# Designed miniproteins, single chains, continued (5), part 53

Each design is a single chain, and the fold is of that chain. pLDDT is the mean over its residues in the fold that is shown.

## One batch from the design tools (miniprotein)

Design m17816
Fold by ESMFold2-Fast:
Structure m17816 (fold): chain A 130 residues (1-130)
Amino acid sequence: APDPPPAPTSDPSRPPARSPLLAQARDRLLEALLAHPVAHPFLRQPDPTRLGWPDYSAVVPDPLDLGTIRAALDAGVYHSVAEVAADLRRMFENARRAHPEGSGFREAAEELERVAAALLAELEAQAAAA
């Protein structure tokens, strides 16, 4: 029997293009967060075994890290700085849920959140001016 032809590639009405603001989000915002001294716990998906919390995925059903956000930026998944901001906010909220107040991990999350907020405000101001 003849083999069926391969399925046609999905044709998006517009190709995903990384805007100059999304380029700055990757190159300034994400690189600044990734290079921060307290960023180590957020560079990769959390390991519940190392956290001593086997039910981590029940508390945090959608775990998120800076590496995943950067990869999504590079893949053209984000269409605006606001979408990047939403995922960063979710990552910080996940850290607040997983780590108690006064822990070093929560303090690290709060420090990164302050850095992210300042850089996001600059990117949002540029978006409003463009």
Scores: mean pLDDT 71

Design m17817
Fold by ESMFold2-Fast:
Structure m17817 (fold): chain A 82 residues (1-82)
Amino acid sequence: SKVEQLRRDYEAILEQAKELLEEFEKTGDLIKLVAAGILLAGAGFLIDQLRKLGAPQEVLDAFEAEYKELLKRYKELLKKYK
């Protein structure tokens, strides 16, 4: 289904964002931090699309919790860089 495809896309994007943040923490490569921010914006968009398509609330709650945790990590890294 379209919901299942978007779930996989969300999980793939979120995992890639995690990897980019980990690489930034190790290397200080600003391009990786910027790329992670772009992917996080995409992940937020996919959650909104999943909600509009009627994805189960338990799935949305889990995804939003993961997203918020990673977004918090991203914002803390931005503060350290600045």
Scores: mean pLDDT 86

Design m17818
Fold by ESMFold2-Fast:
Structure m17818 (fold): chain A 63 residues (1-63)
Amino acid sequence: MKKALVLVDDDLEKALEEGRKILLESNGEIKVFPVQGSLEEAEELAKKIEKELGYEPEIIDLR
């Protein structure tokens, strides 16, 4: 089963670190997209990812 996550945080380095942990724990089966900024920016990115992948990513707010 294909899964994608959008990780949003005020600190890009935190989002990148959490994304790396998820990628390693899932053995690369979960696609992770870190983003710095607001939940609105994460939602816009998620819509673009859904269009490219054909399935809806889950947004995780790390703030």
Scores: mean pLDDT 78

Design m17819
Fold by ESMFold2-Fast:
Structure m17819 (fold): chain A 97 residues (1-97)
Amino acid sequence: APISEEEIARGEELYKERYLSMLGEKLEGAGSGPNLIEGDPRSDLLDEPVPALGEVSPDTRAQLEAMLQRGWGPLPALPPAQARPLAAYLYQVLLDL
């Protein structure tokens, strides 16, 4: 299924509001946040499964959404209404890397 521009924009706003000060504009880390691009950015962002990111597909976005709903690393578990747009934005960031 195609990712909507509205979902990406909503995810970008959530990222800027909650994560930009910790993770930086390019996931490089800022202040007290971890540098998520020093290694493999896909591996660091997802904390597994790395092999599933060998192909950037709609499944990658679904995996990001599920992971955000569980929480990972320094990030708390998010409700679906926040996890979905944030996963869409992060998926777009991964495509642009």
Scores: mean pLDDT 60

Design m17820
Fold by ESMFold2-Fast:
Structure m17820 (fold): chain A 79 residues (1-79)
Amino acid sequence: SRTQQLQQQLDWMLQTYPVSLVRSGLSDTAQSIADSAAKQGNDTLAKQARDLSKQASVAPDSQLPTLAQQVVDLQGQND
């Protein structure tokens, strides 16, 4: 599934990438979910994903695993 693939990609990124690239990756992924949700007419999910994208771009290193899980959860809601 897309959700399972995303979980694996984000887990790998958290283990291997510098934290600056993890922030950018989470922000970009959340923005992609927002764009997809908006195209489907799910404005609530699109807003949540945009807010998460902004939060990820400035998040402390300690919050990145939590934000990665939130990105995966939003992808699961987007179908």
Scores: mean pLDDT 85

Design m17821
Fold by ESMFold2-Fast:
Structure m17821 (fold): chain A 109 residues (1-109)
Amino acid sequence: SPEQLEKARAEVDKLVDKAIEEIKKMIDQGLSLEEFREKVREIVQKLVDEIKKIAEKYGLTPEEAIRLLRYAAGKIMQKLEDLGFPDEYLRIVREAVAEAIREAIKEIK
């Protein structure tokens, strides 16, 4: 339902903010690109798994669950770009997000 999807989006916003803060801390700490890539994959996978649980909790349809995942992906990229981090870090996050979302959508379909 539209009301359940909006409630799910609100919970996803909180999870995205938490993921962004974790990513920001790693960039601020000056991790190597190799360690950053590995840790970003872990953060993104945990985020996707939690979003799937939220979709189930709110009884979302497969189409609504896919929309929720794409919403989260867009919010992550917008927030990181707004923070002005270097293109190499943004590319790593974009690739990790795209891969995790693609695999999640394949499982939902």
Scores: mean pLDDT 86

Design m17822
Fold by ESMFold2-Fast:
Structure m17822 (fold): chain A 85 residues (1-85)
Amino acid sequence: MLSEEEILELLDAIYRAHDGNLVVLAYAAAEAALMQPEYIETLVEWLRSKGVSDELLLRVLDHLRAISDDPRAPEVLDRMREVIE
């Protein structure tokens, strides 16, 4: 189980490895929220600080909700949507 700081460090490393690709970052953060939903608010705020738009993040959440086989995905992704909206 990763701490909040460890998750943000991992996401920052992903951000740098993909030359600041905000789409890749949004997907990585949404997947992190599925693993540790207690960090949803921090992840949304951090993504906004990196320039991820609410529109982009909502589209990523909708796509993950459609394709995810994780039974927790609807609840977790809906909670993340509520923080954005």
Scores: mean pLDDT 82

Design m17823
Fold by ESMFold2-Fast:
Parts: structure tokens; C-alpha cells; sequence
Structure m17823 (fold): chain A 82 residues (1-82)
């Protein structure tokens, strides 16, 4: 799979996670960068999440990390929260 195909699939996953978060009342932007088989997930929170929202965010980000590693064959995934 090309880096371009990996990036497009990662962007689609980011959008799906954003939509799931929005349904849970979490206003967040998810951006993904891919370089040399390493992905960086950037999470920008527009509002402070509640404890329950924070748990849901963590679970959805973990699911995204697992998909990037297992399905897209990335070597490493970094998560940055702003």
C-alpha cells in the first residue's frame, strides 16, 4: 500500500472518529500525518471534556490506533492532545 493510500485511509478514519465524538457531545478535531510508516494523531479539543467524555475519547482514539497499526501496517502511532 502506498503512503498516499495509507494517508487517505487514515484521514477517513479520523473523520469517522470526529463524527462519533460529535454524537457523544465531544467537539474535537482529529488530524493525521503519516511519514516513514509512522502516524501522528493530533487531537484538538475545542471544549474541556467531562470525565465520561474523556473515557469515550480515549476508547475511540485507541480503536483508531489499533486500526492504523493492524489494518494499515504502520510501525508506530503517536497521539498528541491539545
Amino acid sequence: MSEEEILEKAKKLAKEVEEKLKKEGIDAKIEVEVKDNVATIKVTLKKKPTADQGEKLSLLILEMVEKLLEELGLKEVNVEVY
Scores: mean pLDDT 82

Design m17824
Fold by ESMFold2-Fast:
Structure m17824 (fold): chain A 76 residues (1-76)
Amino acid sequence: MAEIEEWVARGRAALERLIDAHFPDLSEEEKQELVDRGEARLRAWLEEHPDMTREERLVLFSRIANEVLEELEKRK
């Protein structure tokens, strides 16, 4: 449990930084909504697969982050 919360927190912070870097004009409300959705998906996967390696968790995060960034690009 504690390890999942640490990974979720790191993933959330990294996703916020990526959104800020690529979409600096995005509203705080929209950014938090996307970060919350990314967090929920990451948390669900980690809870269902607690035996994931560090490398697998990084791949999962990259996939979630890419999906969020792609969604934002489609809005333009």
Scores: mean pLDDT 79

Design m17825
Fold by ESMFold2-Fast:
Structure m17825 (fold): chain A 65 residues (1-65)
Amino acid sequence: DTIEKMKQAAQDVVKAYGLDADVEVGADGKVTVSAPEPLSPEQRARLAEAQKEAQKAADAAGKQS
C-alpha cells in the first residue's frame, strides 16, 4: 500500500542516478539507500543526493495515494 508506493518511487529515483544500491522504506516512511560495496567520497556524495531525492519522491507518492 502506501509504503509499497513510496518504495517504488524511491527505487525509480535511485535507478535514474545509475547507482547499484538497495532501497528500504521503514514503517514510518523513512527512506534508506545503501550500496553493497565500499564507497569512495564521490560515491558517498552521489548516494546522499540520491537518498534526498528518493525521500522527496517517496513523500510525494505517499501523499498522492
Scores: mean pLDDT 75

Design m17826
Fold by ESMFold2-Fast:
Structure m17826 (fold): chain A 60 residues (1-60)
Amino acid sequence: SSMQQRKEQIANRAMELIRELGERATTASVARALGLSPSTLSRIFREVSGRTPREYRAAL
């Protein structure tokens, strides 16, 4: 669905930002850059990747 595709795009863009910002990547800063609340980003990111943004960053 178009909604699922949009969630995947959000998660992929968040992954790019986390890689770019490294240790400076907080859920709040990434969410702000994408025009989302931190809770919305965390939910979408977990749905798509199986991890929270914090967990993804820790694995880098």
Scores: mean pLDDT 85

Design m17827
Fold by ESMFold2-Fast:
Structure m17827 (fold): chain A 76 residues (1-76)
Amino acid sequence: SALERAEELEAAARRLEAEGRLRTAAQYFDMAGKQYEALGRLEKAARAYERAGRLYESLGDHETAARAFARADQLR
């Protein structure tokens, strides 16, 4: 299901983050956020976007981080 896909993307993102693959983890959190948003799971989507934003910020990708944080804020 679409929910299972969103949860799998989030699980993969957490695993990638633990492995130090921060950019790929951020991309997966962003993908999970988009899937949760499409499903109307706004709190889960916002948290996924916030996680992606923090990872992009740590990588110096301030523009992508700002977009992720703005998206999360729009859902709260």
Scores: mean pLDDT 91

Design m17828
Fold by ESMFold2-Fast:
Structure m17828 (fold): chain A 79 residues (1-79)
Amino acid sequence: MEELIERAREALEAGRNEEAARLFVEIGRLSGHPLAEMVGEVLARAIAEGDERAAEALRRIFSEGVSEEEARRIAEEVL
């Protein structure tokens, strides 16, 4: 898990957005947490496809005070 997170970070820093997106999707799936899997897919759309709705959803999900339930709803709206 940690190794995949580090690889995703390195890919982002190197501008390899497609690789970073694939790694974030894999991280979400391996977490076993449904919200993390959904967030990984939203992140992949924002990074690989330039999806403005996905980028806006991520900004909302990572805002202070957002609950897991609210984050899930936001992710579901864009997926």
Scores: mean pLDDT 73

Design m17829
Fold by ESMFold2-Fast:
Structure m17829 (fold): chain A 55 residues (1-55)
Amino acid sequence: SDAEIQRQKYEVRNETIKRMIEWREKNPDASQDEILSQQKKLTEEEKERIEEIEK
């Protein structure tokens, strides 16, 4: 079902946001470069999870 797929994708995106918030809370002194690297990593992981859902 397209509706079920869209819900799963929404949940994955919400998890990415929560993981970034948690990472920043654990790393309050992180540099801008470290923040950008973490965002890139989480975005790449999100993309892979979404691609698996779309199969």
Scores: mean pLDDT 85

Design m17830
Fold by ESMFold2-Fast:
Structure m17830 (fold): chain A 81 residues (1-81)
Amino acid sequence: MEALERAKREAEEAVRRLEEVDPERGKEVRQKTEQILAKAEEIAKAGGLVAATGLAEDARRWVEEQYERALREKEEERRRA
């Protein structure tokens, strides 16, 4: 449970950072991430805590990838000339 909660928290923090860089993408990613985390929580309740934690960690990595892409787009804009 604790590891899952931490992964959920880290994913949410990553989403928040993404929302600061790209609010639209952040909102979309947030909805997807919350959906995945809700599924993970249900799996954990069914006794699949390890699988649930892995799923949440996977979501966190995916959010970080989205954040990197959004950050890259923002940097492209910064180089607008």
Scores: mean pLDDT 80

Design m17831
Fold by ESMFold2-Fast:
Structure m17831 (fold): chain A 74 residues (1-74)
Amino acid sequence: MEILEIGGGIRNAKGKVSVDYVVWRDLETGEKYVSIVATSPDLEDAKKALEEKKKEFEKRGYKVINSEARVVPL
């Protein structure tokens, strides 16, 4: 397994949503995987950001193996 990309950032300045992700590839199958965590003081904002990022990665041919929306103060 090889890590291809690690990223994140503040998506919405008003709501303060952070989306973090780790991307890797299975060396035997060549399949690409992603784990995504979205964090916000508001659960709905976190869930919305999470779903947008999941759709983005799925369009790029990645399998989302873990996805989590968390509520924390920012």
Scores: mean pLDDT 74

Design m17832
Fold by ESMFold2-Fast:
Structure m17832 (fold): chain A 87 residues (1-87)
Amino acid sequence: MQALLDEIVELGREVDDLGREGDRLGRVSTDQSLVDQLRTEVRKARQYVLGAFLTLHDPELAQSYIDAARQYIARARALLAELRAAE
């Protein structure tokens, strides 16, 4: 349980960092479509992080939410890299 909780906390921090950087780039980027895609992936990652926290009593289910959150974080990171390259 503690190891899963620590992982969820770290993923939550990563999602918050991605959200803040996306908001910064959203104010200066000319590609609002990429910004909207980034915001969507960050929102999905945030929902799966919450899902993992709410399912800590079922470690296999919590791990599946963590795995899904990691996939959305990876997509958000790719979109963020594209936005940074355009600026």
Scores: mean pLDDT 85

Design m17833
Fold by ESMFold2-Fast:
Structure m17833 (fold): chain A 103 residues (1-103)
Amino acid sequence: SAPLRPATPEQREAAMKALDKVIEALKKAGIDVEVLSTRVFERADGRVVVAATMKANGKDITLGLVVDREGNILAATVTSIDDDEVAEKIREALKKAGIPVLE
């Protein structure tokens, strides 16, 4: 991947709106979600990467998003060290919301 840079305020705003859309999709699917931290980076191609650490149904989950300049979600990744069942439930909820999911 191209080197990551700190996101501009405008990129961060678009990325956080994209993350909020993801969180809304998870809550609509009945998943209890608490966002613990977010990191937002710019790629050389102008796309934005979001890394969010969350608790989902009490389990630690890392969510990655790739967002375009307009705030459209191009890809989502979901990882858990401790609970593959919750991670799979999240991936299924995102797919049903029309969000592209990579494993």
Scores: mean pLDDT 83

Design m17834
Fold by ESMFold2-Fast:
Structure m17834 (fold): chain A 86 residues (1-86)
Amino acid sequence: AKAKAEEEKAAVRAEAARQVAELRAQGRDADAVEVLGQERLFITLIDIQIQGYENGWSSDEMQQLVEQARADVERWTAEAVAAARA
């Protein structure tokens, strides 16, 4: 499970890096930032799942952390997109 999660995180990072480079080459910096936000969310969700299994967290506890992570990434992405468009 842990080894597969690390492979999934590596795949997410590699694909995000590819998309970001492609979008930046096209001058689409705001779109590139949105890809970085999505990468951050996916990595955080994988980490929550690993931590939940290792620490015996309830489904409700993990759901609250997932909702907080989504809110945090949404805020970060909105701020970073605004900065990229300025």
Scores: mean pLDDT 81

Design m17835
Fold by ESMFold2-Fast:
Structure m17835 (fold): chain A 82 residues (1-82)
Amino acid sequence: MSELEKKIEEGLKKAKELALRIAGAPSLEEFEKYRKEYEELIKNTVAEIKSKFPDAAEKADELAKKSNEILNEILEAANAGE
């Protein structure tokens, strides 16, 4: 339980840091680079949680949803600044 919770919290923390880097990217090329890195992080984290903690598959899906919501909110805020 504590290991799963730690994995989820670390995943969310890293996803949020990458989302901020995406929003702060000075060029479209760098924006897309960080976005791909973010997508790979989420996919790998979800896959690992589902593989190691199959009874917690729903928590892995919630991690992905929350991470994407955070990214979308940050990107919408950045776009509103234009």
Scores: mean pLDDT 79

Design m17836
Fold by ESMFold2-Fast:
Structure m17836 (fold): chain A 118 residues (1-118)
Amino acid sequence: AIAALEEQARRVLGREIAVILLGDFYAPDDPAVRALNAQIRAVTDQLLAALDDARAAIRAGDAARVAALQARIAALQAQLDALVAQGLALVAEHMPRATEFLGLSPAAAEAEIAAARR
């Protein structure tokens, strides 16, 4: 069960980092982009901490703690998905094709930035 949550979290984190990279490149001085990127980073930090706690709880055999952390991880993933959707909308104002290129990885965002600099 937790392996599926970790896989989903990795996918969400890839999109979140891509949104931050493109937002910082195309709209570094937009206060809405800066505020949203700060919120995404804060929730990402909470998600990573919850995943570390979940790994520790699994090693300790604490089933009750694992169940509580699974619920928290799911809630944080839903919050990140909502913030990433907001970030995509903001980035699309500066990059109309952002939804075609943001995909699921920071590497895709870095490639797009590199292409724009050429």
Scores: mean pLDDT 71

Design m17837
Fold by ESMFold2-Fast:
Structure m17837 (fold): chain A 87 residues (1-87)
Amino acid sequence: MEEAKQVQAQLLLAEAVIAAAKGDWEKARELLLKARELDPRVTEEQVEALFEALKALSKEELEEMAKKAEEYKEKAKKEIEEILAKA
């Protein structure tokens, strides 16, 4: 189920943004690395670039991204449940 792994990787990326918005940069980095393990299309260079981009954002910008990430996380959880229910 490559499709389920892709959605799970996206969930981890969303959680990384949420962790960054809360100031938990260590957790944010670990979540980005876990997303890379599930989705090999995500390179180490992209993980580092995304982590630096998140650190460059203001607290307000991070909180706005985290709100969008939480909305995506809810949608992605429903998609995973549908995939697993049909498998």
Scores: mean pLDDT 75

Design m17838
Fold by ESMFold2-Fast:
Structure m17838 (fold): chain A 57 residues (1-57)
Amino acid sequence: MKRQEQVEEAARKAIKETNKKLEEEGKVDAPSEERGQLTTEQAQKILEEREREELEK
């Protein structure tokens, strides 16, 4: 198992949990198309942070 695979997995879970949390609070009003674009940008940031976190661990 590679570190990057683990980081990607963690990023996907983090995005999923964040989206679920926002949906529960009714703070996500954007359609899936617009959210898709934001999710990609957010995933990039999460991946970068997770990768750094794993490195510093």
Scores: mean pLDDT 61

Design m17839
Fold by ESMFold2-Fast:
Structure m17839 (fold): chain A 67 residues (1-67)
Amino acid sequence: SAGRRAAVEVLDENIKKAEELKKKYRDMAEQHRKAGNTELAEQYENLAKSYEKAIEEARRMKAAFDA
């Protein structure tokens, strides 16, 4: 159905954006860890983990539309 396809397209777009942000925040966490900014590194790692969970949820929703 058109509605299901539109929902899948939005999920794909959101997954791609979330994957990019997850990588960016993990890279920032690593940079701050190397600089000795431990608390800031932990904050960026937590942001990356939040995006990882969002990606997992979006992938489950996408799989349900394909069933």
Scores: mean pLDDT 86

Design m17840
Fold by ESMFold2-Fast:
Structure m17840 (fold): chain A 70 residues (1-70)
Amino acid sequence: SAQDATMTLFSQWMDRAVDNARTMTPAEVAAMVAQMSTSASYIATTLSPQQAAQLTAQADTYTARMRAIG
């Protein structure tokens, strides 16, 4: 489904963001964290409640990992 494709693409984007975080300045990490949070909030509105909860939990986990690297 389009929702399944959206979940997969967002997860892949978050994985790449965490990988790239090691080469980022603290300001770039903060900007990426803000972008992840904003994107997750928007995408969640297009998903089922179960998928929205899963996406939010994933975004929180990746956001925490990025902050730990910076």
Scores: mean pLDDT 81

Design m17841
Fold by ESMFold2-Fast:
Structure m17841 (fold): chain A 96 residues (1-96)
Amino acid sequence: SAAEQARKEEALRKLIEDVEEAINYLESNPASPQDLRDIAEGLRRASGVLRKLGLPEASDALLETADRVDKAAEENDQQAAIDALRELLERLRSLL
């Protein structure tokens, strides 16, 4: 329905804003490995919400990105986390 589509688009737009804020924060601030792990956990929680809303492609993108951000935390590679989030941002925008 139009109302269901509007709810999905609203959820995606909010998620895009949250990801943009995370990127902006990381570009302006040094992040600890724990900060990166916290971002990854946030992505995994959001993935579950999106799956329930019927957005499996967005949910899968978040899980793949969470794994990449966790790897960045293990390697202490903040730039790899930023790059993963930027790729996620483009994937999410393509779903609107």
Scores: mean pLDDT 90

Design m17842
Fold by ESMFold2-Fast:
Structure m17842 (fold): chain A 115 residues (1-115)
Amino acid sequence: SPLVEQAIADIRAITDHILARLSPETAQRVREVTDRIIEAIKNHDKEALIEALRELGDIVLSEMTDPALREEFRAALDKAIEEIKKSTDFELVLRIVVAFLGNIALLVDEQAAAA
């Protein structure tokens, strides 16, 4: 599907941006979980996608020291997961995932600027 191919390209580009802002050890973990997110998308496996997004959340939160950014991140993650759970439209699920990862990139940039 052209929409799946575009979403995977967007996810990889956003992830590369996030990885540049993280420690090498955390960057490796994020890369591994991102590959699992992409695999879940290719397989249309919504349960595996939610599990991978939760694991990504735990990894990124481990690098976030600002309490306000941590709470904003948790709220964004919880909202994305609930919207994915409720959606029967896989195209909408792809848009939610891309938007969520874009929001992570912004929060990681704010964390780096605050340091």
Scores: mean pLDDT 85

Design m17843
Fold by ESMFold2-Fast:
Structure m17843 (fold): chain A 65 residues (1-65)
Amino acid sequence: SAIEKLVEKARELGLPDSAIQTIANAFATEKDPERFLRAVRSMAEALGLTDEQIEELLELLRELL
């Protein structure tokens, strides 16, 4: 499922379970894809992910949207 792929990638990139849960819930409920992707970028930056890790996560999310 899309949620399973999202959770797997986020865990591989080292996101904490609380962040993964927040992203999964937002993925299921947010109607604006651009707003969702911006929120995920901001959170990933705050968690200290590299630009390469952020782009890998966002690319997967774009494919799942």
Scores: mean pLDDT 82

Design m17844
Fold by ESMFold2-Fast:
Structure m17844 (fold): chain A 95 residues (1-95)
Amino acid sequence: SISLTVPASVSAKKGETVTLTITVTNTSGPDYVTVLVTDEEGNVLAETSATVELGTNTIEVTLTVTLPPGTHTLRVLVVSSRGDTAEKEFTLTVL
């Protein structure tokens, strides 16, 4: 199985590039994961893929801030090739 830790909040200016560092804990052995960052409507803002080993793995996802100024709730969804999923929300404050 997989579990996910994300930062609680991130601040950036519109048009800025932000690197989101996530932690994926894998208890089932080596796997391949797809990481999606989505807005409140489910639109994909960023995507990456990585091989994950047993234990704690750090993955970086880079997104360009296209959302208007204000506070947005975004989601990080991790999907494993073994069919496991994990999801966490975080707040993006656009300045």
Scores: mean pLDDT 86

Design m17845
Fold by ESMFold2-Fast:
Structure m17845 (fold): chain A 126 residues (1-126)
Amino acid sequence: MIKLVGLPEELQRLLEEHKDKPLSEFLDALARVIAKLYPEVTEEELRALFASKVPFLDIEKQKRLTPLEKLLVIQAYLLAKRLGDEQAINAINALTKAIIEEKDVRKREAYLLALFTLLQYLSLKA
C-alpha cells in the first residue's frame, strides 16, 4: 500500500480530485500544481515534457539515479505497462530523462515529485 505521507497537501488533493479522471486531465493539473510549488519550472515546460516521446532508458546503467530513484522509475513504468497506457509510459520516460539530465537541484526535485505523484495516481488505477 502506497501511503500519501510526505506529499504536499496540494498534491494529496490533486490525487483525490483526479482518482477517477483520465490521465490527460491529471497530467494537466499535475503540471499546474508542480509549477505552483516549484517556481523554477513552468506549467508550459511540464506540459511539453509530458507530451514528449522519449524511449525507455536503461535504468540500471544510470549513475545519476539513486537506488530509491531507480525503484521509483521502475515501479511507475511497470504500472503504466500493466495499464497499457502509452501516455503514462511517455510521461514516465520523459520525467526520467529530465531527472537524469537536470543539474538544478530544485528543478530535479520538481521532476521527482511529479514522477512520485504520477506513480500514486497509477497505483489508484491498478
Scores: mean pLDDT 82

Design m17846
Fold by ESMFold2-Fast:
Structure m17846 (fold): chain A 58 residues (1-58)
Amino acid sequence: SVMDRILEETKRRLERARTTDEVAQVFRDAVNRAYEEGLSDDEISALMMELSDHWASL
């Protein structure tokens, strides 16, 4: 799915991020992409929760 693709790509970007500014930009890019791809607010919320959990695990 589109959401799974954004999730996988964003997780890889988070793993490569070196600064807090880069992490913030990665999250912004993910939200913007999800919106452009037509994801609902609920889907974007779920995506952000999963990305936040992944980032917290790093």
Scores: mean pLDDT 85

Design m17847
Fold by ESMFold2-Fast:
Structure m17847 (fold): chain A 91 residues (1-91)
Amino acid sequence: SDAQALAERIRRLFTEAADLLRKGPEQRPQAEALVNEAVRLADAASPEAGRVARSYAAAALMASLLGDYDKAVDYLLQGARDVTALILAAA
């Protein structure tokens, strides 16, 4: 379904961003671009999914700026789970 395809794309964007942050601070701009695309897709799908995606994105990127990459990764993986659950529940 379109919802399943969208959920999988959003999940992959958050997961790929998390993997980039694990590689170090030089990858932050690339990770941020992927996170911003995931937020854009979530926001287009529903206001609730967009709000949740933005919340996790902001928390993850702030944690990475403070050097807490483990926390940043955790936020992105939580965002992947929660946003995809909202997209699938709305379908």
Scores: mean pLDDT 88

Design m17848
Fold by ESMFold2-Fast:
Structure m17848 (fold): chain A 94 residues (1-94)
Amino acid sequence: MNETQKIVDEIKKQLEKLSLDEIKRAARIIINHLRQVDDPLAQEAIKRIEEALKETDKENMLKGIKSALDILRQSDNPQLTEALKKALEEIKKL
């Protein structure tokens, strides 16, 4: 398993423990870090997370965010890996 896949799995686990409001905060943290990455997969993930944030149901929002994170597993970009690692550390403080 590459480092990006491990970080994505850890973020998904953290999100499952959060309330709806905390999931919205976690999603904003992820978006803010991904915006700093010059990677088409990061830009696509941001769009999908922003769409998921329009959901009113916690389960549907979580599914949308998780699917967006899964597309990032395809990236070998070290900048993307670092951005996700920083997002995970901030999410753990929620």
Scores: mean pLDDT 86

Design m17849
Fold by ESMFold2-Fast:
Structure m17849 (fold): chain A 97 residues (1-97)
Amino acid sequence: SRVERIVRLAMEDPEAAADEVVAELQKRYNLTDEQIEKVREILRDSAEAVARLGLTPEQILALIDGDEEVRRWLLENVTPEERLAIITFVDTLSRLR
């Protein structure tokens, strides 16, 4: 799926993954150039944080699919800032499926 491709891309190139997500949001929503730039920055930071945490594509996909056990385990074992990054990335990708 497109979501699966983006998740795998985020592990290899978080900037490219963020740019692809922004392009899809731009197609679906009437955002200004200023809003696009801010969303791009937020998604890039979120994708980089997820990659840095060493999460596997399979774990991210499980989170997107609503696997409560994987979600609970990860949320209990990461910092509040890392949780926000994970939630932001997962929620954004769930909107693209």
Scores: mean pLDDT 75

